# Ledger of designs, part 51: designed miniproteins, single chains

Each design is a single chain, and the fold is of that chain. pLDDT is the mean over its residues in the fold that is shown.

## One batch from the design tools (miniprotein)

Design m1757
Fold by ESMFold2-Fast:
Structure m1757 (fold): chain A 120 residues (1-120)
Amino acid sequence: SLSKEEIEKIGKGTLEFYKYLYNIDEEKLLELLRGEGIEVNSIDELTKEDVIDFLIKRLELSKEEAERLRKLKKFSEILAVEYLVEKLGISPKEAIDIVESGEYKKLLDEEIKKLLEKYS
């Protein structure tokens, strides 16, 4: 099991990321998570697996894309896939290919890069 500090890091990272991308608060993020079937009462309860499941549903990933997303080692890499798809309009398959190659950092703006480095 993950420590409370590690779980809180996932929740805080996800919230700061969604605030930056969509200008939403914690209440709206929890609403979006519950809308995709992620049953959490607070952001502090979010696990890495919850965020992965949320992205699989939100980005409508294929089974193969979902399996590849689950194999990403860093939480920041998982958030980078969402950034590439939602902000840069890259297909989910290409976004995962780019993140797996490590070349995604060149495509991030400075604010996202700093945010993802903070929660790596």
Scores: mean pLDDT 84

Design m1758
Fold by ESMFold2-Fast:
Structure m1758 (fold): chain A 75 residues (1-75)
Amino acid sequence: SSSAAEELRRTVRELALARGMSEEKAERFAETVVNLALEGRLEEAWLAALSGLDLPSAPVPKSIEELLRTLRALA
C-alpha cells in the first residue's frame, strides 16, 4: 500500500541518519529503496537496505509491509 511505502521511506531515512548518513544521502538512499520496492524489485530493495544500513543478511521479504517489519526488527 502507499501508506506502507511512505512508512518504509521514513524508516529507511531515519535508520540511515542514525547510522551517520547526511540528510541528503539518507533521503536519496530511502528513495532508492522505496522505488525498487514499489517496482516489485523486493530482492534488490532488500539487498540495498541491508548493505546501506550495514545489517546482517536475512531472507528476502515477500512484501513492502514484511520488508518494513523485518528492517525494524534488525535495526
Scores: mean pLDDT 85

Design m1759
Fold by ESMFold2-Fast:
Structure m1759 (fold): chain A 76 residues (1-76)
Amino acid sequence: MDERVINLAINYLNEDQGLKGLRALMAGAGYSGPFDKEVAMEAIKKVPEEYKEKLREAAKKVKDEEIRQLILDGLE
């Protein structure tokens, strides 16, 4: 996954834009359809190990409990 896409997603999560962050990761994984939780989870798992901690910290700033939990679960 492109580093630019990961950094874009992290920036969205830091601004409490959880859905935009997930959509950026999904696009970075090659998905262009509507939001899908299974596709989002697969995209999160494709994030390189070196970015997972930054993504986890950014996810904590997302107020939407469902989106925050989806990201944290994907980073296990």
Scores: mean pLDDT 84

Design m1760
Fold by ESMFold2-Fast:
Structure m1760 (fold): chain A 69 residues (1-69)
Amino acid sequence: TEETRKEAEKMIEQQELTLRSMGASEEFVESTRDQMRATADALIEQGASTEEVKRAIARVALEAYSKFL
């Protein structure tokens, strides 16, 4: 739904800000953003709930953090 897309984009924006605050390069932030968006879009197309989409975004973000931390 439109609401799920808005919530996903809001969460992705927050993860981007977190990565930038940790000193991640803009290239790394952009590639991680694109991966999060692709994951969210695929799940939304499959009819996933807002909670499932947000959980998937969190997993992508955590993997990105683990490579940087």
Scores: mean pLDDT 83

Design m1761
Fold by ESMFold2-Fast:
Structure m1761 (fold): chain A 109 residues (1-109)
Amino acid sequence: MTLRELADRILNSKEALLEELEKIKEKAEKLNMKEAAEIVRKAIEAVEEDEEVAKKVQALLATEIEYIATINSEESIEAYDEYLSDKATLEHLAERLKKILEEAEEKKK
């Protein structure tokens, strides 16, 4: 699977999105990034319960994957896996997920 194919699958499948979020959570846990892992866990719960949140998270991850494919000229899953193994990258993704979750919470209140 190329990175472009992965991005397309995430955009068209909630199951693919949830599988990818679980992988990101596991990487954050492996790096002892407790707060980032908790934010991703909350994003997984929100994606399962709220279709608007699911669409926003799908767009976020697809955009990040396309960005990685563009900057590395390598559409390999290995390049993406290495990118997600960086603490700064995981902190950035967690921060963006947190903003989506906060915006959804504000809309309900």
Scores: mean pLDDT 77

Design m1762
Fold by ESMFold2-Fast:
Structure m1762 (fold): chain A 61 residues (1-61)
Amino acid sequence: KQELIDELFDLGVEALKLAVDLVIERKSPTPDPEKIAELERRMEEVNRRIDEVEAQLKALS
């Protein structure tokens, strides 16, 4: 149970960092489409993992 909570926290921090990087890159005078695409792909993976961990935590409650 605690391991899932710790993983959820770590994933949340990673998601926040990716969100900040995405905003910075999109608001740049010369946005890099390749970097934006990579950040979006990583964000999708992190969000998928968050959903999985949340589902496991709900099942344990």
Scores: mean pLDDT 81

Design m1763
Fold by ESMFold2-Fast:
Structure m1763 (fold): chain A 71 residues (1-71)
Amino acid sequence: MVKSVSEYEIVSKGEMKLVSFYSEGLKQEELEKLNKEIDELIKQIKENAQTNPALAQELAKQLEELLDKLA
């Protein structure tokens, strides 16, 4: 592994993105689906950070890709 993003850094980014969506007051079906996907990834990253850091890093990459796709 040459380059990786800290799981804590990407989790913080995901949490900030969720706050941004809530503050925008979007009432669409997509917002609920998006919140569930981001929250699930954040939960899995946090759960695996201590026990399986390789999996946590892979999940962090998935969260980063999801956030990038939505930007």
Scores: mean pLDDT 68

Design m1764
Fold by ESMFold2-Fast:
Structure m1764 (fold): chain A 65 residues (1-65)
Amino acid sequence: MREEAAEELRKIGEKLEKEGLAEVRFEGDTFLVRAKNLSPLEAEEVFGLLAMAASVAGFRLEWVE
């Protein structure tokens, strides 16, 4: 569960970086996400998905400008 959630979070991060939507970084227990040029709808979808996955994985999600 924890390991599965962490792997899923990493995969989501890699996909976002590959698509040019965001930059992601892990720092200790924090998952940092820097949004690139996202529409409000895209930002809501991405944030919701990442927030749930990070919570399950035991990471703190931080959205950085």
Scores: mean pLDDT 72

Design m1765
Fold by ESMFold2-Fast:
Structure m1765 (fold): chain A 91 residues (1-91)
Amino acid sequence: ADAELAALLARLEEFSRKLEEAGDKILSLSPAEAQALFNKYLPEMIELLRAVLAHLDAILAALGVTLDPAEVAEARARLEAAIAGLEALLA
């Protein structure tokens, strides 16, 4: 794997861990604190999803996953829709 892909996978793992820790804290947070925490991580989540979309073929190859062209197109469309939805929350 190239250094960029390895760095992206490490960032995804660390971000996932941070989200799990944040999720556990939400049960003890006020609604205002929960909203602030969500808003804090939203930009990083968008950037990570864009990076995954940009490296989708390399990620699938690294995982040994073989998809037909229609499945790849569907995966891309779902990621693009997710990114657009999250970006709308920042507007």
Scores: mean pLDDT 72

Design m1766
Fold by ESMFold2-Fast:
Structure m1766 (fold): chain A 94 residues (1-94)
Amino acid sequence: MLEALRAGIQAAIGAAVKAGAAGDEAARAAAVAELRALVRERLELQRAQGAPLSEEEVEALVRAAELTADALAAEAAGDRERAAALLAEAAATL
């Protein structure tokens, strides 16, 4: 399970970057949504195994992952200003 989740997370990030470079907003949004679901599943699995993560910490980490993926997609699209703003928002979420 954890290995499959890690592979899925990396694939979702790659898909978001590829979609961003192509200007495919629908594919980018779908990849980011998949990333959110997989990151949440991984964090909830870690919590179930005794990791000291609160629900609020899980939501913050999921939001940070979403914003980081959107930033990478924006950077791939050539929008460095948007990428920088999204990374700053991700940092403020943690």
Scores: mean pLDDT 83

Design m1767
Fold by ESMFold2-Fast:
Structure m1767 (fold): chain A 91 residues (1-91)
Amino acid sequence: MSIRELALEAEMELGVLEIEYAVLKRFAPELSEELKKELEKLIKEAQKIVAELQKLIDNNAPDSEILKKIKELKAKIKEIQKLLKKAREEI
C-alpha cells in the first residue's frame, strides 16, 4: 500500500468506531456518564491526530513522520476499542 492508503485505512478504522459509539449511545442511554465522557474525549483526541496526519500528508512530510503519526492514531484506536468493549459489558 502507498503511505496515503495506510493513512486512509487508519482513518476508516476510526470512522467505524465513531459509528459504533453513536449506535451504542443511542440504544444504551443507561451507559455511565463517566464512560461516555471518556469515550468522547478519546474520539476527539483521535480526530486531532487525524487532522495532524492530514497536514503531514498535504505538506509532503517524510514517510517516517507520516508512519509515526499513523502509529499514534492506531494506538488511540486501540484505546477506544478497549473502552467500547468495557462499555458494551456494562449494558
Scores: mean pLDDT 85

Design m1768
Fold by ESMFold2-Fast:
Structure m1768 (fold): chain A 80 residues (1-80)
Amino acid sequence: PVPPFLVELEQRLAQAREEIRRLLPPSQREQALQDLEQRYQQFLQVVSTSDSSEERQKALQDFEQYVQDLLARGRALAAA
């Protein structure tokens, strides 16, 4: 079974990808989507290899902060 928090995280990722596709031009959008995917894979590696709940929690917080920062920058660029 898939942990509930991963289902929620995947839904947030799908929404973030959709918002990036909406806010950014094609060239910037491709880079942003690649960076988001790379960061998500790094997060998954930490949660799959770490034996510490604190380390996993830290990785989740860092990833969520990254997504929020990425979306904020995308909105700022779209508003300019």
Scores: mean pLDDT 78

Design m1769
Fold by ESMFold2-Fast:
Structure m1769 (fold): chain A 69 residues (1-69)
Amino acid sequence: EAIETLARLFGVSPAFLRSLLSREGRLTVEDVVALSGGQLSRGQAAQLVALIDRDGDGTVTRAELEAAL
């Protein structure tokens, strides 16, 4: 499943990725870094955002996360 694959790829827990689904509005790279508790660098967070960001605006909505996971 996509959530488990992304969790393994980025070295985070599936629970962390599921916690992102509870956020309202858009997630920025800085939000993902902060929410990872230091598990992701800014570069890793940017790569994760880019993989999920379907419209290429540099942010991720909950709907995009749900579609990717």
Scores: mean pLDDT 73

Design m1770
Fold by ESMFold2-Fast:
Structure m1770 (fold): chain A 68 residues (1-68)
Amino acid sequence: SPLERIDAAAREATALFRAHPEVTPEQRDLVMRIAELRARAHESTPEEQEKLAAEIDRLVGELRALAA
């Protein structure tokens, strides 16, 4: 389901955040935005959840690039 994908992506973002001893403001902002979109998804329709899942996947990709 889109919520399962969103929850998995949020867990990955949290793991990336925890793996780094120092976090940049940009990394922190991405993690906060992912958390905000996850919260919105839990109150959204399944169709809206699919769109939010795609946006969260994009933000997680940005976070991975910064964490590398």
Scores: mean pLDDT 80

Design m1771
Fold by ESMFold2-Fast:
Structure m1771 (fold): chain A 109 residues (1-109)
Amino acid sequence: ELRKLVEELGGTLEIVERTKDRIEIRVVVRAPSLEEAQEKAGEVINKVSEIVAEVEREVGVPHLEVSVDLEADEERNEVTLRITIRAPDEADPETRERISELLEKKIEE
């Protein structure tokens, strides 16, 4: 789901790390202007929020912990997003692994 959106936006997506407790992804989007690159980055962030909500609903957890670091490069008209999604501390190990697996699936498929 997310990879397809990023590719349609002309960007790149890399899974930097996946553990049983968290997934970290790096997304790079470029456009003819920085404003357009920021708009594309906003679409990526919105899609991540949708995926997080779907995983929360499917697993039955109230929230996932999401961190977004955004870096803008005006010279390249490029935005880099570093997004970390983590299972809640109160979740049991089996639930954490299921969250991680579902996140990877929704990111890649």
Scores: mean pLDDT 82

Design m1772
Fold by ESMFold2-Fast:
Structure m1772 (fold): chain A 55 residues (1-55)
Amino acid sequence: SDIEAREIRELTRATVEFYKHPASSERQLTPELKALMKEHQERVKAIREEAEKLR
């Protein structure tokens, strides 16, 4: 469905933005990487919740 295609597109965009951030290339779990991971998790959650409301 269009809703599922949009969800996949938004999730892909969020993942690309995560890997564009310098902290994503940290070899260890630094405070900066941990903060970036939390931001990404909240963004993914928001995208999925928005898609679910439109189903």
Scores: mean pLDDT 81

Design m1773
Fold by ESMFold2-Fast:
Structure m1773 (fold): chain A 84 residues (1-84)
Amino acid sequence: SEELVEWAKKLAERLLEKFEELLKEAKSVEEARRIKEETLGILAIVRGVLKVVDPNNEEALKIIEETEKKIEELGEEHIKKLEA
């Protein structure tokens, strides 16, 4: 289970890093929304897998949940900037 926590941390860090890179390159609101939705979709799958494999691993699940919130926050802020 500690192994899964470490895996979740590394995956979350990599996904957030890649998300931020892609978001900076987004030229339109539509592109930014797509990037956000795709990234959240990946995290939803990861969360689903964790719930099946180790449903009591609250620490790993919390890492994914906090990352989901960060993706939503950054994505919405970038979309607002593109709309201005």
Scores: mean pLDDT 86

Design m1774
Fold by ESMFold2-Fast:
Structure m1774 (fold): chain A 88 residues (1-88)
Amino acid sequence: SAKELAEEVKKAVEEADKSKDVTKAIGAALRAIGAGVEAGLLARKGELSKEEALEVAEAAREAAEKSKNEIAKLAGLGAARNAEAGAE
């Protein structure tokens, strides 16, 4: 569901932000982007509404804004962009 994808994005961005190890931060960042991509693809298929895809994008942007780590910020913004692309 959109709420589950939003939660996954938030958790992954938070993991990237809190990771002291760059490799762990990158792993978490890829999971966040993956969840954003999934939300966008589901929206394109009509399995998520435009509003549901934007809910995932909003969660991703909020998590990015709260992050201090550059990798986490970029991951959240990337997830948001991919979710928003499906809401076109």
Scores: mean pLDDT 85

Design m1775
Fold by ESMFold2-Fast:
Structure m1775 (fold): chain A 103 residues (1-103)
Amino acid sequence: MEEARKYLEKAKEALKNGDYESAIKYATKAIELASSDDDLVLRGEAEVVLGKALLNQGKYEEAYKHYRDAIADGMTAMLEHPERTSEALRVAAEGAALIQKIK
């Protein structure tokens, strides 16, 4: 949904600017909206952004949880929506790569 995408873009911009508090706020809103829309790809992308913001705040365990959620969302999206496989695979792969960096 367009609203969820707008919050995801706000979260990415806040993350880019080092505003981790705003990145967490906007990414959380994007996750809520994407969940309501059953958009697992967008939810997974928002989970990655949320995890990155949390990692930058030193919240290691919380970041790990959200990276795992992103992997799960990407994997499920590939199975349920084969037409979005490239997007879903990118989300799952990004979450997995980020987990390896924090283990």
Scores: mean pLDDT 82

Design m1776
Fold by ESMFold2-Fast:
Structure m1776 (fold): chain A 85 residues (1-85)
Amino acid sequence: MREELIAEAAEAIERALREQGKEEEAEEARRELEEAKSTDPPSEEALRKAKALAEAAPEIDAALAAGDLEKAKAILEEVKAKVAA
């Protein structure tokens, strides 16, 4: 379920970007989703990402609801950067 949290957020962002006609950004979000899906069983890193994403989920939801797709994407990127560093 942890990797699925990251995948769900990426899918929501991709869908919202596509609805707004931002096909190029939607393709980038899709690539990020594919990377999340291709990871092996949950590692310490994957669990850390899931926790950070769950904490950021309300902000991502608020940004998507407001139509601020760039902000939603930026929040997801920050989560990834924090756990990759």
Scores: mean pLDDT 65

Design m1777
Fold by ESMFold2-Fast:
Structure m1777 (fold): chain A 95 residues (1-95)
Amino acid sequence: MAKEILEKLQKLAAELGRAIAARDAERVRELAEEVEKLAEEVEDEEIKKELLEISELLRRLAEALEAGDEEEVERLTQEISKKLQELGEKLKSKM
């Protein structure tokens, strides 16, 4: 379980970087939906909560991209990257 979630998060982080570079708000929303579906597969309440928080931040990032709010895009990108890194470390500790 933890290894599969970690691999999915690594792929998601790479796709997110490409979507932001392309200013592709629709792709960022699709990534948010993928994270929500991943949260439904997880029985660990803490990991589920962190995935749902990341999904919500991704939706806000998509809105900021559509609005052309570069300051908010940078802020949300940093927050999402930090949460993905922290979640990845937590998943590795459970392996």
Scores: mean pLDDT 83

Design m1778
Fold by ESMFold2-Fast:
Structure m1778 (fold): chain A 77 residues (1-77)
Amino acid sequence: SKEEEFKERQKLVQQVQEAAQQLLEKIRTLSPEEQQKVLDELLKWVKELEDALKNGSLAEQKEKTKEFLEKVQKLLS
């Protein structure tokens, strides 16, 4: 249903927001030069994810969200 699809999209947005907050907190511990590099990369990933969330199917949104979360987790490790 459209309602279930909306709830699934809300969960994806929440997961992205939580991951982004954790990454921003980690970035604060880095040098200014390293912070800029990580932020530049994050902005690219966010733009790709936004394009998918705006224009993609639910399956595409889930896949792109998973890719984003995996990239963030690698930076947190």
Scores: mean pLDDT 80

Design m1779
Fold by ESMFold2-Fast:
Structure m1779 (fold): chain A 68 residues (1-68)
Amino acid sequence: SSLDILKDIVKRFKEEDPEIFEESFEEFLKENNLPEDTKIEDLTEEQLIGIIGLHAEKVNKRELEKKK
C-alpha cells in the first residue's frame, strides 16, 4: 500500500539523516498541533507526505548554507 511505502521512506530518512529527521518531525508535530509523543505508526498518509516534504526542504537548506 502507499502507506507502507511512505513509512519505509520515513525509516530511510531517519537512518540517513537522524538529526534533520528529528528536527523535521518535531516541527511538523508542533505546526499541526499533534502530541509530541505521536509515533510514525499513528500518522496518516497526508501527514507522512508532509514530514517527507519538510525533511527534504531542511536537507536542501543545509546544502545551500554550505555554499554561503
Scores: mean pLDDT 80

Design m1780
Fold by ESMFold2-Fast:
Structure m1780 (fold): chain A 74 residues (1-74)
Amino acid sequence: GMKEELREKFRETMKEIKELIEKGNYEESIKKYEEFIKWSEEMKKESGEEIQELSDVAIKIGEDGVKMFKEKLE
């Protein structure tokens, strides 16, 4: 279901970000977090309340990641 899709997308995105960080590619890591935020926002628009709450958590995780790596690049 949608909950499983969100979980899988999160796992895949975090794996890609980890690989980019291990290569020192923080700019691409930020882009991956931003893509995940956009995907989560689109999912929220099409979903009932249960998925909206999960999408809000996903968006926050993505925003926190973007902030952390932007601070590291400064």
Scores: mean pLDDT 76

Design m1781
Fold by ESMFold2-Fast:
Structure m1781 (fold): chain A 95 residues (1-95)
Amino acid sequence: SLDELIARYRPRIEALRAEAEAALAAGDREAFFEYLGRLLEAEIALGKEALAANPSIPESYLQRAVDSVLAALRELLSPEQYAALEARARAALAA
């Protein structure tokens, strides 16, 4: 079920969020960026498994959700970090 899938991913997603917040508080931009990348990859993996289990949800929903997150993060990251994160998101979506 979707609830069981979310419960399986929740500890990893929450741990990655905590690490990202800790890195941001410490002023460690490289660590913050890396944990954001891992968080995005984990949430894309969850979304892909949810779509596989629920074919009534359009595939375009996950793509649009990822695009919205990337647009919000563009203002927080350097152009180089943004390009790297966008590449990681596209790779995760294609996997």
Scores: mean pLDDT 82

Design m1782
Fold by ESMFold2-Fast:
Structure m1782 (fold): chain A 113 residues (1-113)
Amino acid sequence: SFLEQLRKELEEAKTVEELLDILEKLIEYAEKNKDLYSLIEIGKTVLEIARITENKEAEKLAKEAIRTADPKKLLEAIKLLKKNLEKVDPEKLEKIKKILRETIERLLDYLES
């Protein structure tokens, strides 16, 4: 199944970029299923990461996405976060990786319920 494939990708993921790729697939899945809960939860995680990385443009897009449950704005925010990963401190990247893993695990558990 799609969710089983994402769970395997989560287990194999080593980088923040790979975890953000999984999050993008979850956004597309949530949009297709009209799952506002997952979109808002993803938005909250993207907002937290934008704040950790001090990415004001991604922060604004994430806030708008939470308010409107707009998957396109979430995807735009993630794209901005990906572009700036090389400028982020290794310690912050490890923190972001942990946040992303925890969010993806919670969402997969929710969707498999």
Scores: mean pLDDT 90

Design m1783
Fold by ESMFold2-Fast:
Structure m1783 (fold): chain A 89 residues (1-89)
Amino acid sequence: SLKETIIQMRILAVLTEADFTIKLAKKIGDDELVKQGQKLRDQIKKVAAEYNKLIKQKASQAEIEPVVKQMDKLADQVIDIHNQVLKIQ
């Protein structure tokens, strides 16, 4: 569906942002931010897999909504790490 396509595009965008943030952290030599970014990327992939599983099972909106909210929280954490990287020259 269109709604599923939009959510899949958002998942891809968040993963792309996480990968970009990890590359920036590597360039500035901050190993801790690299590790935090990698952990966050892995969590995003796990939540994306749960979302895809629920869609295949034709799960209810009540089951899907918490997983989408968890993805939104992870997206906010990616933005937070990205902002931390930008403060380091």
Scores: mean pLDDT 85

Design m1784
Fold by ESMFold2-Fast:
Structure m1784 (fold): chain A 87 residues (1-87)
Amino acid sequence: RPLPSPEEIAAAILAANHPGLAVLLAKELEHPDPRVVRRAAEALVILAQTPEGRALLAPAVPYLERLLSHPDPLVREAAARVLAALA
């Protein structure tokens, strides 16, 4: 089964209005499947484009900053992209 779209993931997190779900999505950036990592990064960037999504992502920022030193270059790039969208 294909994963949900980045837009569907972002919309679900915004509808739930729960910062814990945004933190769980940020943890998917460490998933062993690069397809999951890219989808999670795209959903996080979509969240960062709205004031509501930015507020939900605030608790995930320390975790995203730690991922900038991750050994996997795909994970580092994904975290950098999300943090750039939040700046």
Scores: mean pLDDT 82

Design m1785
Fold by ESMFold2-Fast:
Structure m1785 (fold): chain A 85 residues (1-85)
Amino acid sequence: SKDIEKAKTAIEEGKYLAAQIYITKALDKGEDATEVLIQLANKAYEKGDFASIEFAAGSLVKYKQDTSKLKKGLVKIGKRAVAAE
């Protein structure tokens, strides 16, 4: 989708807040955002952007998407983010 493509571009440019907005639009339409959420979580982890890590990991846990490709620490952060809702 256009929203997933824009999210991928935003991640490559380090624009993680913009990526979150596009991913949210895709999820609201019922689109599979698993791959782009994993990409965001990994890139945000490399940069120490905890808000983007929590968003990406939390979204993967909340929507019961595949978390097997996430590092164990990111899965724990995602579970905590969902519990805080």
Scores: mean pLDDT 76

Design m1786
Fold by ESMFold2-Fast:
Structure m1786 (fold): chain A 73 residues (1-73)
Amino acid sequence: SKAEAIAQAANEKALAVSRELLAAGASLEDALRAGLQTAIDLLTQAAKASTDPADKAKLEEYVKLLQERLAAL
């Protein structure tokens, strides 16, 4: 689905952010927080821009799961 493709792209960008921060000497926690926040921001923007209710619902569900993971850090 389009939502799954968007989620994969957001995850790739999130991983790139985390890796760049780790390379710059950030802690693992800070790198993970920044990566999760990047994915949340990208998926939230995509959900707001989505015209398909099914894709919007999937993107909002992914955002919720990532927010729960961020809160657990």
Scores: mean pLDDT 89

Design m1787
Fold by ESMFold2-Fast:
Structure m1787 (fold): chain A 84 residues (1-84)
Amino acid sequence: SLEQQKEDDAFFAEADKDGNGTVTPEELRAWLKERYGLTDEEAQRRVDELLAAFDTDGNGTINKAELRVLRGMLELEEARRAAA
């Protein structure tokens, strides 16, 4: 949704201090804990899943497109839970 995109944009702008278009896994983990109320272990699992899927070059950073994919996955889980 527009609200979720604004949150992603705001987080990315806040985390990306260098303006290079990437964020660190640690920054993403902290955001997931704050935004979704995940535990350290749950947030780390999500970060690991995202990096395994997209960080094929081993650069260890997350770009905005990857963050949007993570948001979509979290939305899909909520939709599945609501349908169950």
Scores: mean pLDDT 68

Design m1788
Fold by ESMFold2-Fast:
Structure m1788 (fold): chain A 70 residues (1-70)
Amino acid sequence: HMKEKADTLKELAEKYRKLAAQYESLANFYRSDPALREQAEKYEQLAKQYRDLADKLTSEANELIKKIEE
C-alpha cells in the first residue's frame, strides 16, 4: 500500500504541476492586456495554489518512499 500510495501522490503532483503551468501561461497571456488584469491575477493565484499542492504531494510521496524497505 505505501508504494502504491506514493505512486498515486506522484501522479497527482505531476497533474497539479501541469495545471499550474497552464494557469501560469494563461496569466502571462492576459497580463499583456490591461482590461484583463483581474483575469491574469486570478490565474496567477491558481497557478501558485496548484504549485504549492504539487510540492506538498511530492514531499509526502518522498517521505513514504523513505519508509519503504526496498
Scores: mean pLDDT 81

Design m1789
Fold by ESMFold2-Fast:
Structure m1789 (fold): chain A 74 residues (1-74)
Amino acid sequence: MLSFEELIEKVLEAYEKKDIKGMMDLVHEAVKNAKTEKEKTLALAIGIAAQEAYKLNLSKEEFRKIVLEVVKKI
């Protein structure tokens, strides 16, 4: 299972490449492999942040900031 740090980095790489399917596949695998409700919630929150950042055409750095803020709240 990917750590949350590894998941965030891979999602950011896919986002930089505009690979929305790759981002969603990473989130889906993280949800499937989650051992706790907190891990599942974090993975889902990253997925929501990715969809919003994609709609807003945010930079990779702005997306990173949003993901970290979302993760911090959970």
Scores: mean pLDDT 78

Design m1790
Fold by ESMFold2-Fast:
Structure m1790 (fold): chain A 55 residues (1-55)
Amino acid sequence: SMELQKQGEKSAEFALKVGTESSQKLEQQGNTEQSKQTLEKGKQITQELLEDAKS
């Protein structure tokens, strides 16, 4: 339904926001490699949520 798609999109947006904020905090702490991995993981989760929303 349209409602489920919208919820999935909002969940994806929230996941991206949290991933970006976590990555920024890790970078500020000098954990650059972990920051990079966290950002990539966040992008992957966001993509999965968007694909699920399209189903």
Scores: mean pLDDT 78

Design m1791
Fold by ESMFold2-Fast:
Structure m1791 (fold): chain A 77 residues (1-77)
Amino acid sequence: MAEELFEKAKSAYQKAIEAARAGDVDRARQLLTEAENLYYEAIQKAKDDPELQKKIVEEGSKLRDEAVEAIRRARAA
């Protein structure tokens, strides 16, 4: 279900952030890719639930931006 896919995406984004902060850029990038795929599938599955889709987009965008920034900082170190 969309909510289950979104929870998996959130977990993967958090793991990507943690890996980036630990300096493991390769692992962080792999986890970000996994999170992005799960996130897009969650949005697709939520097409019949506009409120859920909006929540997924709003919350997921914040986590995605945080993960991307963490990877950017790790790469610049």
Scores: mean pLDDT 84

